# Designed miniproteins, single chains, continued (5): the designs that were tried, part 46

Each design is a single chain, and the fold is of that chain. pLDDT is the mean over its residues in the fold that is shown.

## One batch from the design tools (miniprotein)

Design m17573
Fold by ESMFold2-Fast:
Formats: structure tokens, sequence, C-alpha cells
Structure m17573 (fold): chain A 95 residues (1-95)
């Protein structure tokens, strides 16, 4: 849906912004992890409210994370952190 696509586009922009803040030294790695979790969890909850299945939400969120990791040339460690946080947020909404 157009609404789901807008939510995913906003999610992508929020992740890009958070990575830029981390790279600029404006936030710590701990703040980055917490911020990423909050953004991902809120995005997942918005998609649930639109009737998107949890399985589809997981696939779409992971797709956006991998896209941002490629675009911004994220380190393997930072990419893995985002994948871990994404899976944790999805498990929270699956319950």
Amino acid sequence: SAEAQQILDDFRDQLRFLVRQLRAGRISEAQFREGAYTIILNTAKELVSLGVSVEEIERKLLEVVEEVARELNLSPELRELLLEVTRRAVEEVRA
C-alpha cells in the first residue's frame, strides 16, 4: 500500500540520519543501538496497525537495513548490529 511504502521510506531516512549522527560522533554506539531499536520497533508497530503480516514486516525491514548498509558502506559489525536489533524488534511485535 501507499501508506506502508511511506512508512518504509521514512524508516530508511531515519536510519540514514542515525548512521550520519554516529559517524559524526554526535551519538555513542550505545545511543545508536537504542535509537535503531526504537526506530525499527516503531516502524514495525505502524506496519502492524496497517494490517501488514509480521512475516512481511520482517522481510521488508531487513530489506531496508541491507539497502542502507550497502548505500552507506557500513562495517560488517554495524550491519550485524542493525540486523540483530531488527530481529529483536520483530520478535517484540510477533508476541
Scores: mean pLDDT 90

Design m17574
Fold by ESMFold2-Fast:
Structure m17574 (fold): chain A 81 residues (1-81)
Amino acid sequence: SEEEQQKLADDALRFADEAIETAREVMEKGTPEQLREAAEVLRGVADALRTLAEQYPSVREKLQAAADRLRGLAEELEKKI
């Protein structure tokens, strides 16, 4: 149902927000290895959100925007290595 799709998207976005918070913490005090690992996690979550966006047109824009934010943060982490 559309409600189930929206709830799944909301849950995915909350998980993405948690990943962002963890990555910001690593960005301030992480080692190069931790920065690389955090960037990999963010890229993986972004890929998952893009795959989900392809399946659910009603939430596609929200999921793609979140994926873009995660990718941007991953690039910032990689620049600090």
Scores: mean pLDDT 84

Design m17575
Fold by ESMFold2-Fast:
Structure m17575 (fold): chain A 73 residues (1-73)
Amino acid sequence: SMEEDLAALREFIETGRLPADASERTRRLARKILEALGEVGMPIDLERLRELLRARGVPEEYHDFLLEEAAKL
């Protein structure tokens, strides 16, 4: 479910690690997110990160959540 995906992605952003039971879909999303974060760099430009998430095919419904979590970094 989206809620389970979001919980796993939150853990990934906070710790750099996915739960062992994370789905293949969640693992692919985490890879795309990691690539987007690596491309945007630090300090994080949240508008640029949103563009990179979209360009890499991360679904729109995850964007606001991911930007909120990235803003804590």
Scores: mean pLDDT 81

Design m17576
Fold by ESMFold2-Fast:
Structure m17576 (fold): chain A 79 residues (1-79)
Amino acid sequence: SLEEEYEKLLKEIEEIIKKIVPLLEKAERGEATPEEMKELQSLVGELQKLVAEAVEIARKLGKSDEEIVKELEEVAESA
């Protein structure tokens, strides 16, 4: 169902954010290797695609833009 697809995307977004946060913190300290910076760029690109897909499905489910933003913020806080 669209609901199951949406919930799966939110979980995938949470997992990608969990991977991004430590790499981003390391980059902010100037401690990231070139390989870690490439991984960070790849993960950010993947996150952008997953968020776009989640927004499209949420709109098909009849969610308002305000509800979608709130749910994505909650996912980011949980990561």
Scores: mean pLDDT 88

Design m17577
Fold by ESMFold2-Fast:
Structure m17577 (fold): chain A 58 residues (1-58)
Amino acid sequence: SKHAEEAAKALEESLSKYGKVTDEAGKLGQENGEKEGDSDAVSAAVGEAVEKGNAALE
């Protein structure tokens, strides 16, 4: 089905963002000395993947 394939592609893109966000958040954490920043960024990327997956199931 088209929606399932689009959801799978969106999940794959979100996983790619997860890795990139983790790298960028790590650099920001080193400069600001804040660990919460990288945690929030990672959570946002994961949340987006879940939301797109749920949309495809409806």
Scores: mean pLDDT 62

Design m17578
Fold by ESMFold2-Fast:
Structure m17578 (fold): chain A 71 residues (1-71)
Amino acid sequence: SKIGITVRVFDELDADGSGRISTEDFKKALLERGLSEEEVDEIIKKMDTDGDGYITRGELIRYLAEKAAEL
């Protein structure tokens, strides 16, 4: 699933356990997993609400909670 790919990609990029990854690295990795540019842009827009160029584990958890509430 798109959610499953998003979680896996975050965990793979956060291999050092910092809990923070760059939006550029995240975008590239999601595109490499077969998501479209439009899907990636939607995910990034919803996660990087601060516009700081980074996605934190907290932002990932918030995004997943919002997606669970939509179901």
Scores: mean pLDDT 77

Design m17579
Fold by ESMFold2-Fast:
Structure m17579 (fold): chain A 93 residues (1-93)
Amino acid sequence: LEEELRNMPKEELLKLFAKLAIAYARKEGLPRETELSAIGEAIRAIEEGKLEEVIKAILELKKIVPEAEVPDEEVEELIEEARKKLEEVEKKA
């Protein structure tokens, strides 16, 4: 699993993290803002070359939500929403 994650394209790694983070947040009854914040942090970590942090987070989330049943379309929509929020923060800085 860890080697698979290291050889995964950045886009697929982000999608996997997002799917697991969303499943975890929903299991715990956390608000949508928590899902967006987690995805945003993963986007930043990937852009900064901190891939090991994202991989470790995926491995830990897999222990809690081993079967994440979030539709890929919904995962992609939340990733795009998180990206737009990051752009708005950067623009106002």
Scores: mean pLDDT 78

Design m17580
Fold by ESMFold2-Fast:
Structure m17580 (fold): chain A 75 residues (1-75)
Amino acid sequence: PAPAKPSAEEAKKLLEAVKRAYERLSEVLPPREAAVKGTGAALRAVGLLLDGASLEEALKEIERLTEEAIARARA
């Protein structure tokens, strides 16, 4: 049974996903805007976890928001 508190392994995977999002965003956006978009994605993912969503769902949301921001920047 999983504890109500996120495990260290889950936190590590979330942090890695956020780091990758920042790297991808930094390739297409100015540093300030990349930081804002990356932080927004991270906060949304944390919000989902606090609302009872799975880690997989939170990771998918980070990926979705990152791809959306990249697509918008290239439009």
Scores: mean pLDDT 78

Design m17581
Fold by ESMFold2-Fast:
Structure m17581 (fold): chain A 68 residues (1-68)
Amino acid sequence: MQQIQQVVQQVQQLVQQGRLDEAFQLLRDFVASSDEAQQRQLIALMTQQGFGGEGLAEDLGLPPPAPS
């Protein structure tokens, strides 16, 4: 959980700086090293921050977010 929040914060910083390619690279690297539960938590947090929900999940090859 804490590491996922750190990744989300780093992505926000990169996006604010206009470094979108680096933000996407960071997300892909994290996804490649995370399990499905971590991937779902990442999608949920990114969606909460307004980063594009289902489209983001599809672009990263992630499973759909957990139903609430």
Scores: mean pLDDT 68

Design m17582
Fold by ESMFold2-Fast:
Structure m17582 (fold): chain A 107 residues (1-107)
Amino acid sequence: MKKIIFADLSSGAKSPEEALKEALKKYNVDMAIALRGGRDGEVEVVFIDKNGKVERRRMTLDELIEFLKKLKEEGYEFISPKGRTADGTLKDIDLLKVLERAKALRA
């Protein structure tokens, strides 16, 4: 199963690209995504794939929901470092938590 991890960029001496590359390697996932809050319902989405290709997009929350739904339709599982159970198992991330995170990054 293809896996995507959501990386936190809120605290970092490192660039978004470095943080995402570390998340890809650490969690052995197919893609890493970071969300930065925007104004007026827009978010900046930064993602990197297994080949090291970095892409940045600005989108509305509705466009973000559609993007994430498309990734699920393509067979991607969403995981979070904070979604680990006590036994160390990674669980699917709740899409609402991703949206709440995007809203919290308003700056």
Scores: mean pLDDT 63

Design m17583
Fold by ESMFold2-Fast:
Structure m17583 (fold): chain A 77 residues (1-77)
Amino acid sequence: SMELEKAREKADEAIELANKAMEKYPNNIDAQMGAGVAALAAGVAYWLISKGEGKSALEVAEMGLESAKKALEGKGL
């Protein structure tokens, strides 16, 4: 399904950006927390993908990606 494929792509991107945020801002607690939330959301998205729940997985992956993008700006949630 398209939702499962998109969810995986967005979850992968969220992990990638979260890792970059943690490396860029090692002493910024807001960025570290934002990156942590992004990683948790990506984990939940992967779990939902394993259950075949594409729509829910995509929604969670998108939330994770948003959190990762904010973390890359040095911001938390």
Scores: mean pLDDT 88

Design m17584
Fold by ESMFold2-Fast:
Structure m17584 (fold): chain A 62 residues (1-62)
Amino acid sequence: SLTPEEREELERFLAVFDVDGDGTITPEQLQALRDRFLDRNGDGTVTPEEVREALEFYREAL
């Protein structure tokens, strides 16, 4: 139930995750993802591990 624009944002975040592929995300990427995911997640607090899990859940949900 995502808008086309929101799906494009998710695609960019998934692309960042895939580019890393190494299993390691840079601190700057984490900050960017955290800022976007904070709005999506609505948790107010996002850990690096939660960012990964959220990306995986979004990928499976799509």
Scores: mean pLDDT 54

Design m17585
Fold by ESMFold2-Fast:
Structure m17585 (fold): chain A 61 residues (1-61)
Amino acid sequence: MFSREQLDAEYEQAVKLGLTDEAEFGRRVALAAEVVGRTGTETPEVLAARAALQARRAAQE
């Protein structure tokens, strides 16, 4: 569902707008990575972001 280009574009825009903090950006990327993982469109960057965010999300749970 999400491509690497879409994830990269969202990240760059969020950083440019100053809306990105580590937890918030990470959560959004983890969600996208889970969807991408299930659809088979996953990249190493997405997988790494997902792993980092799963840890943060687990800490919040």
Scores: mean pLDDT 56

Design m17586
Fold by ESMFold2-Fast:
Structure m17586 (fold): chain A 68 residues (1-68)
Amino acid sequence: LLRLGLELLDADPELKREVEERARKLGEEVREAALAAGANEGSAYAAGGVVFVGEVLDAAIEAAREAL
């Protein structure tokens, strides 16, 4: 399922760009929220990165589910 979704995102550059842009914005929001909550820069960066990856993987799974 995940592999199919990632291949579908790679086949649609416009969708991939939109997903990455959305994931980046969400990751930045999480990073800023973590910093505001007192996290250090490294921890805030890691939190944003985890959310970025999660958004991309979630979008890939959704694309695969819709294709099946």
Scores: mean pLDDT 78

Design m17587
Fold by ESMFold2-Fast:
Structure m17587 (fold): chain A 102 residues (1-102)
Amino acid sequence: IKTYAGSTLLNYYQGNYNLAVEYGKKLIELIIENNKQPNNIDLMGISALALSLIRLGKYDEGIELFKNLLKFFKENNYDSEVIDIIKGLISLIETKKENKQK
């Protein structure tokens, strides 16, 4: 059984950051399409996506992606704890961008 969250996590830990981003984007698309409250495994997958984007130096792409996700979650009254996790991931990517030369 394939899960996008599980595939994102596995590829992140294996150092396959491009595949982790691919599966992580599919996870986000599935959450949006189904208007699904993300579970703990989904949140781990979303976090692995953020970390993979950082590893690839794709900071601006990650910031835009997660800001769009945050807007969607706020507009659809997602749980405050989920919203806070996404805010934390945006802050992490922004901090990592500031500490790197392009």
Scores: mean pLDDT 84

Design m17588
Fold by ESMFold2-Fast:
Structure m17588 (fold): chain A 64 residues (1-64)
Amino acid sequence: GTLMDDAKFIHQYIKSNPEFNQAHNLPVEYIAKLIAEGKLQLIPGVGPVKLEKLQEALKEHYKP
């Protein structure tokens, strides 16, 4: 998808999952910036395990 499609998906995924509670108030534009810069690990409360989970969720979202 486009950068904004990816950002919208991650934004909604974060808001829908209580384990990402520290990131629930992040705007979609900030998530888009982090994707563009390759810095998803800067999302509050996201360590290596949660980063992998976000990346796998995005991959599965585009799977047929």
Scores: mean pLDDT 80

Design m17589
Fold by ESMFold2-Fast:
Structure m17589 (fold): chain A 80 residues (1-80)
Amino acid sequence: MSEEEFEAEVLLALGLIMEAVADLTEKRHKLSPEAKKLIEELKQKVREMEAAYQAGDLDRVRELFEEMKKLLKKYNEVEK
């Protein structure tokens, strides 16, 4: 994957993640305290990934994207 292809993929994924976070935030009052904590951590990772992307630190963007995927997996496990 080229750097340009990776950037396009990250932007698309970031948009989808932000949309999901917005939907979950709207439904926040129905979430467990643990789920609320995971959503706040996810929002923080989104901000860090945006900063890294603007700085051109694609390695950091990859690391943060993987961390965000792990947080989403934990969120799904907590809501059982």
Scores: mean pLDDT 70

Design m17590
Fold by ESMFold2-Fast:
Order: C-alpha cells, then structure tokens, then sequence
Structure m17590 (fold): chain A 71 residues (1-71)
C-alpha cells in the first residue's frame, strides 16, 4: 500500500537521530524512488542497513517500523 510522506518524514527523523543525516537522507531518497510504498520502505531500510554497521541497521529497522505504524 502507499505510505504518506508525513510518515516517511517521521521515520527519517528517527533514523537521523540514531544513524545521522546521511543515513536519513539515503532512506528518504530510497522510499521516494520506490514510489512511497510499504515495499519501498522495507527495501530502503535494508539498503541503509547494508551500507552501515549494526547500530545503523537497528536504527533503520526502527525507522521502517515507525513509517509502517503511521501508514
């Protein structure tokens, strides 16, 4: 299903606090590139997690959870 941009920005804020602005920007870009779908949220979180360390992976999982909870 489609996710609202406001939900994506809530997830971006969580990821920015946990993993920094570069990870948050990559997540936002990935979700938008995937068409603002729940699948795009999962894919963007996985890509951010793969690019970073374990702490980034945990922050990305939390961010995805926040987006999907608000959608």
Amino acid sequence: MAVPEEAVEAGVAVLGEGAGPAAADAFRAGVRAGGLTEEAVGTAAADVAAAGGPATAEAAARAAGVVLELA
Scores: mean pLDDT 83

Design m17591
Fold by ESMFold2-Fast:
Structure m17591 (fold): chain A 71 residues (1-71)
Amino acid sequence: SPMLRIEEIAHQALRDVMEELGVVLSPAQAQEVLNAAIEFGEENWEKLSDEELREKIYELVRKLVKEIMEK
């Protein structure tokens, strides 16, 4: 299912980005980032290749995690 794949990519991206930046988000912050990544994936999965979709989700997750950490 494209939706399950998007959810898997979003969760993996959040895990990888938290490890990369050495940060742990609260459950509420993590859910905010996951919701945004999943929504992006749902809007764009038919328009992008599998590799482009993964790359763009990682870019979005990294951007959002950094924005949260600047507060």
Scores: mean pLDDT 87

Design m17592
Fold by ESMFold2-Fast:
Structure m17592 (fold): chain A 78 residues (1-78)
Amino acid sequence: AMEEQLKQLKEMYELVLSEDEKKREEGIEKAAKFISEKLGVPLEVARLAVEGHRLAALGAPDSELEKLAEKILEKLKE
C-alpha cells in the first residue's frame, strides 16, 4: 500500500538526515536500494536522488540540485 511505502521511506529519510554518521550511511544505503527496487532505476541513479533530497532538505541552492539532476539524466542514458 502507498501509506506503508511512505512510512518506510520516511523512516529511511529520518536516518539519511541524521547527524550520526553511521545512521546516515545506513539510511542512504537503504533509501537508495528502496528507490532502485520500486522505480526500477540503477542503484547509482537512486543514490544521486537520495543525495539530492538530503541537500534540498539542508537548504542547498537550486543550482546544486540542477547539477545532480544532470548527473541522474546522464546515468539514465548509459
Scores: mean pLDDT 72

Design m17593
Fold by ESMFold2-Fast:
Formats: C-alpha cells, sequence, structure tokens
Structure m17593 (fold): chain A 88 residues (1-88)
C-alpha cells in the first residue's frame, strides 16, 4: 500500500540522518552499519536489488575513504533507483 511505502521511505530518511550523524562524529563503523541497513531496505523496494547492492557497496567504500562528496553522490543514486522502482 502507499501508506506502507511512505513508512519505509521515512525509515530510509531516518537511516540517512543516522549515517550523517555518525560521520559528523567520526564514527565510520556506525555510519557503515547505517548505510548497509539503508541499502537492505532500498533493495527490498527496488525492482533491481542487485544494482542497489552495487550502489550500497560504493556508498560504503566512500564512507570508509572519508569521501563525503562521493558518499552524497552514491546516496543520490540509491534514492533515484528506489524512486524509479516505486513509480513504475
Amino acid sequence: SRRKLQEQISRMVGLIILAIGHLNDGDIDGAVESVERLGDLAASLSKDPEKVREITKEAVDKVRAGDMKGFNESLKKLLDEVDKSVES
């Protein structure tokens, strides 16, 4: 249902906020865990879960490298993939 989808999108937003919070605190492991949870949720909403898993791995690599710009770009790709799947 559309309501259930809205709840899952809200959970994704919460995980994004949590990941950014961990990154601001220098907690790379906490940020990675939040991104992996985000990726799992996004994959469950995607018609192409393999592509979501690849983007999630890119996002984790950027987080581990301290590349905030790369992380933001990967995050945008992840959200675009979910959006594409829910509008189809």
Scores: mean pLDDT 85

Design m17594
Fold by ESMFold2-Fast:
Structure m17594 (fold): chain A 107 residues (1-107)
Amino acid sequence: MTPEQAEEVRRALEEMSRGVEAYKKGDYEKAIQEFEEAVRHAERAGPEALPVLGAAYFTLGDVYYKMGKYEEAVEAYRRAAQAFRESGLPDFAEIAEKKAREVEKKL
């Protein structure tokens, strides 16, 4: 990982932390903004950041689910599963796929 890619991972993790705090406070709009920024920074960091990308999409899924945005939640959980699978984290991918299937039952 280059120093620039490492900086992108650091920013993504800081945005994840801010997003989680916003989510806990019920500020779903801010949580979405922070997690979307975490997705962008993790994507710029490349394959080494796939676990962070997976976590960011998973938390986006949780926020969309709390907001009743079930289609967006399913999409986010599936993107999380893909990122976790590509990064060699099959257990996390399975958890994300299970979340997507549970939300689909509400559609």
Scores: mean pLDDT 89

Design m17595
Fold by ESMFold2-Fast:
Structure m17595 (fold): chain A 82 residues (1-82)
Amino acid sequence: SSSLVLGISVEEEELEDGKIRVTITVEMNSKATEEEAIEAGKEAAKEAGVEKIEELKVERVFDPLTGQEVIKVTMVAEEEKK
């Protein structure tokens, strides 16, 4: 559920061949499921204009700043630069 999302970041890196690497990171409260975190990441990717996700990673990480365990989903795609 999107109500459990702690943060979403979208990073774009220009590649030498005129492509852009898009990295989407979603952090979600540990009360969420990994499936919910993946779904939130897919929605963020779609909103960022990403049509195909090439890599998907799911981790559980302790955040020392908040004292919470979080589910971290990282998605990577490569898109053509206009």
Scores: mean pLDDT 77

Design m17596
Fold by ESMFold2-Fast:
Structure m17596 (fold): chain A 76 residues (1-76)
Amino acid sequence: MENAQQLVKQAQEYLDLGKELMKQKKYEEAMFYFQVAEGQAQSALNLDPDNEEAKKLLQEAQQLLNQARQQLEQQR
């Protein structure tokens, strides 16, 4: 059974990996990691609806996913 704190930690790790990929202009790979982080943050929030860290990570993952998508569209 996943607990909210474990999911929060995993979401943060995937966000950090995605941010590194953004710096390398690997936007497709970054999008994948941001999607995983979004899902994990949402799962944490489903377990603990008042978890402020999970809310923050969910918002950040959504923003970074949109940024990566826009960068990909500009490259095409």
Scores: mean pLDDT 84

Design m17597
Fold by ESMFold2-Fast:
Structure m17597 (fold): chain A 78 residues (1-78)
Amino acid sequence: MSVREIAEAAIAYIEGLMAKMQQLSPEDQKKLAEAFLSLRPEAEALIEAVKALDPEAGARLEAAVKRLEALAQQVLAA
């Protein structure tokens, strides 16, 4: 299994989480958003590790995480 394959699986999971958030109740959306933001340091560490091994895969993973982070911030601001 390559780092690129792991990054692609993580991106697909993040995209699935974003779709799932939109289908949840407002209360559950906020809980999931808070949980995601609490895991930000771990997400950043993973992105940097992937970038060190495969910069292109790392950049794509970072973009997906930033999209999820933006959605989480929007949910908490509502």
Scores: mean pLDDT 80

Design m17598
Fold by ESMFold2-Fast:
Structure m17598 (fold): chain A 68 residues (1-68)
Amino acid sequence: LEELLEEASREAARRLPELEAAGASADTLEAARLVAERRIQALADLVAEKAGKPAPSKEEILKRLLES
């Protein structure tokens, strides 16, 4: 799972510059970034759960992000 999370992060890091080089608008880049970040957050939650931590609900994740 951690490897998959790293792969997803790496893919986003590669895709975003390629979109920019292709002349994608700032709006398109922003949308792609948001989608990538949401996917990475979901994978990070699964990684934490697999590491023996309880799986936080979506609401709990939002609360923790707000507090941190």
Scores: mean pLDDT 66

Design m17599
Fold by ESMFold2-Fast:
Structure m17599 (fold): chain A 58 residues (1-58)
Amino acid sequence: SMERLKKRKEAALEVLRMARAGTPKSDLYQFAKETGLLSKEEIDEIVEAVEEEKKRLG
């Protein structure tokens, strides 16, 4: 549904914010598990994107 897609986008943005703030990957997995909105693979992709961003910026 469109509502679920919106909630998934909001959850992904929250994970992105947490990852940029240095939240451990284990805590991000726990967030995904508790919400049921994101997969472990989606968390891995967000974390990898943040790590690449950090490499590019310094």
Scores: mean pLDDT 84

Design m17600
Fold by ESMFold2-Fast:
Structure m17600 (fold): chain A 72 residues (1-72)
Amino acid sequence: DDLIRRLADILGSNPNPGVAGSLLYEELRKHFPDAPDELIREAVDLGIVLRMQGASVEEAARVAVERLREGL
């Protein structure tokens, strides 16, 4: 999945959670323009929290995208 790969790259290239979160938000909003803002924010927060808990960038990205898609 190209989107999961892009989010994983953002997470791996940006160790600061605030910077990573902002970039994830913009990428997800771009791919899901009709998704509620709250749902995009929940997906971003989940990805960041998983990374802070030691999950891989691939796992964090996948779970964030899955959460957003399931909430639609």
Scores: mean pLDDT 84

Design m17601
Fold by ESMFold2-Fast:
Structure m17601 (fold): chain A 63 residues (1-63)
Amino acid sequence: GKALEAAESALKAYEEAKKIADEYEAQGGTATVTLNEDGNATVTGTIDGKTTVTTIKGKPVPV
């Protein structure tokens, strides 16, 4: 159903963000993952004092 598809989409965006965060940590950096209300996930990664923000597009959750 559509509710399960929305949940799966949000979970997939989070999983992609978490994977990017794990890559930052594997390189000796740190990363924070945030799930946005629009279904997008944001990764803020820091390596060697350099901060990069990456947005992963998910599907919006139907309101």
Scores: mean pLDDT 74

Design m17602
Fold by ESMFold2-Fast:
Structure m17602 (fold): chain A 78 residues (1-78)
Amino acid sequence: MKSLLEVNEETIEEIEEELEKFKKENAPEDVLSFMEKILKDAKEEYKKTDLSNEQELLKLNMLLGAKLLAIESIKIAS
């Protein structure tokens, strides 16, 4: 059974994979810069999170979900 910690780590990996896809598709520099900022912000939030606190892990999960939604919005709206 996957823990919330494992789910959050997998979400950060998914963000990294999306950035690599954008690089392979030769996305515009502005898009790549925005994606790199999303990944950096996600990793910084992870470092700030008390991984022993389930409520903080849930908060991190919600923040990471918002980052994924921002990435999908770029794909659809651009």
Scores: mean pLDDT 80

Design m17603
Fold by ESMFold2-Fast:
Parts: structure tokens; C-alpha cells; sequence
Structure m17603 (fold): chain A 108 residues (1-108)
């Protein structure tokens, strides 16, 4: 059973000192958002903010994983899309590849 406690543990791992742990947490959150949106929905504001913060992560691989996760998140919860436009543009200005990854995840 997937619970909100599992989601909260992954949100905590997004701040882990290891980039590989942050990437794993982003990938796991992406799967949970797609497969268990009902468990994720009560935490959507916390998740959205945590994913948006990772768009400016020190690790490029983490930033790419965050762009994919946020794209999937906004596809599942389109009602919060406008809240994150500024975060997406900030990430795009640092690396235009972020927008391509985001758009592919949001579309697919």
C-alpha cells in the first residue's frame, strides 16, 4: 500500500546531500504521481514546491530529473500550472534543454 508517509519520505529525500538519492526520489515521485494521484493530491502543494526547487539544483542530472517530474506533475494536476511558470522560465534561462525535457514529460 502506498501512503502519504511514503510520499513525505520521498519529499525529504529531495534534500539529501547525495545527488543520486535526489534523482532516485524524483524518479519515484514521478511514478507515484502517475500511478497513485489520489495519495499525492493532498500533498500536491508541498510536492510542487519541492520539485520546483530541484529545477535549480547544483547537479544538472537532478535538474533534468526535476523537469521531467514537474512536467508529469503538471499533466496530472493542471490546475496548479500557473503557480510554477516562473520556476520553469528561471530553469530555462540557465539551460534551454530543461524546457524540452519538461514539455516532453507534460505531453507524454
Amino acid sequence: NVTQDHVRALIKDLKHESAEVRIAALNALTVLIEKHPEVVKPLKDEIGNALAERLLDESEKVRYAAAKALGVFLKVFPEVADKFTKHIWRAYLENPKILLIFNKAAAG
Scores: mean pLDDT 82

Design m17604
Fold by ESMFold2-Fast:
Structure m17604 (fold): chain A 55 residues (1-55)
Amino acid sequence: SNGKTIVCGPKVEVAVAKDPSLDPIVKRGRLTPVEGCGIGYELSLEDADIIKKAL
């Protein structure tokens, strides 16, 4: 109902390391526990897609 998804923290960190301009997008996300990766970022579907394209 919120149009959001979760991206694993390590993947987000790799994306930001490749493109530091993504940091403001990450800051829009909410940290949430995720089985298998520890911590993830709850992002809008649009923001999550931008992060995935950076990988």
Scores: mean pLDDT 80

Design m17605
Fold by ESMFold2-Fast:
Structure m17605 (fold): chain A 106 residues (1-106)
Amino acid sequence: AAVQAQARADVDLAKRALEAAVREASEEDPKHAKELEEKARKGIEYADAAVDDPSKIDEYNRKLSEYATELVRVASHSSLPTLLRVIGAAIALVGAVAFAGIALKR
């Protein structure tokens, strides 16, 4: 019970970190802002789907990783500090979802 609550909280925190990093990247590169925000939204949707149905976590986390890779590609037009924040937040979300899947299965 406590471990499952913590896993959900960790995913929620990672989602907020990604949203903040993408906001910074969007403000720095308005030309790519819509693509950044759309890819972040899709990644977050798969993170939520993984938490709701851990039996499909491998599929959903694979999709999340695909969108994370695309986010990093688009964010490569931003400054290095902003790019590193997007990379860090994306890795944190993928890791939090993977851990939540293990925790929610038990």
Scores: mean pLDDT 82

Design m17606
Fold by ESMFold2-Fast:
Structure m17606 (fold): chain A 84 residues (1-84)
Amino acid sequence: MSESLYSAGMISAVGAVTSAELGIRHAKEGNLELAKKFLEGARIAIETARKLGEEDKEYREEIDKQVKRGQEAVEEAEKVLEEA
């Protein structure tokens, strides 16, 4: 069946990865407060993507894959923040 090219779960999952990567970037630039805000947003987006992925059988596996990437990026950002 023809589905939407952009699922809400996929948008949330990709957004989580982007937010976590921005968190790393801001932490490296010394913007620690902004880095923490992006990481908080990334964690919220990860949980949102998981909920949406449960109902999105077409993109469930891809959503889970992006969620895993987001979690790995959050872990790297946390290491950068702990060193700061």
Scores: mean pLDDT 79

Design m17607
Fold by ESMFold2-Fast:
Structure m17607 (fold): chain A 94 residues (1-94)
Amino acid sequence: MTKEERYERALKEVREIMKELMTHVLDALAKATEEQREEIIKLYNEFLDKVGELIKKLREAVENGAPDSEIDRIIEEIKQLAEEFKKKVDELVA
């Protein structure tokens, strides 16, 4: 597999995680008060910053010929961040 193919495979997995998360967030925002919406947006921006850093690490790992296990570890960290953000959103609108 080429470096470009490895990166695209990883990005496809990340996009799927983000799509599932976005559906949950949109449902929460529909129920949220104005104050809760502001807090959700702040948490989302913090989440995006962390994901952005992990995507940079993912790119570096692919460029440096890191094994698939390292790429999978980074994707798993993104999944964990998404799950943690989802919990925080649920707690806000509970």
Scores: mean pLDDT 85

Design m17608
Fold by ESMFold2-Fast:
Structure m17608 (fold): chain A 64 residues (1-64)
Amino acid sequence: MTLKEMLEKGKKAFDEGNYEEAIKYFEKVYSMALGLIHSDPDKEFYEELKKEAERLLKEAVEKM
């Protein structure tokens, strides 16, 4: 499963009102992307994934 696939699963859970499940996926995407920013040549791609996951994580927590 790719980080993009995990982010999409989190978004689906969020849309279904399953905020606990959404938070778990967004946290995983955020932490994995953060770890890859300085080790992968495609750091800008992972930086954008990190920002999107952080935004969605904050929104999901606000719904709890």
Scores: mean pLDDT 79

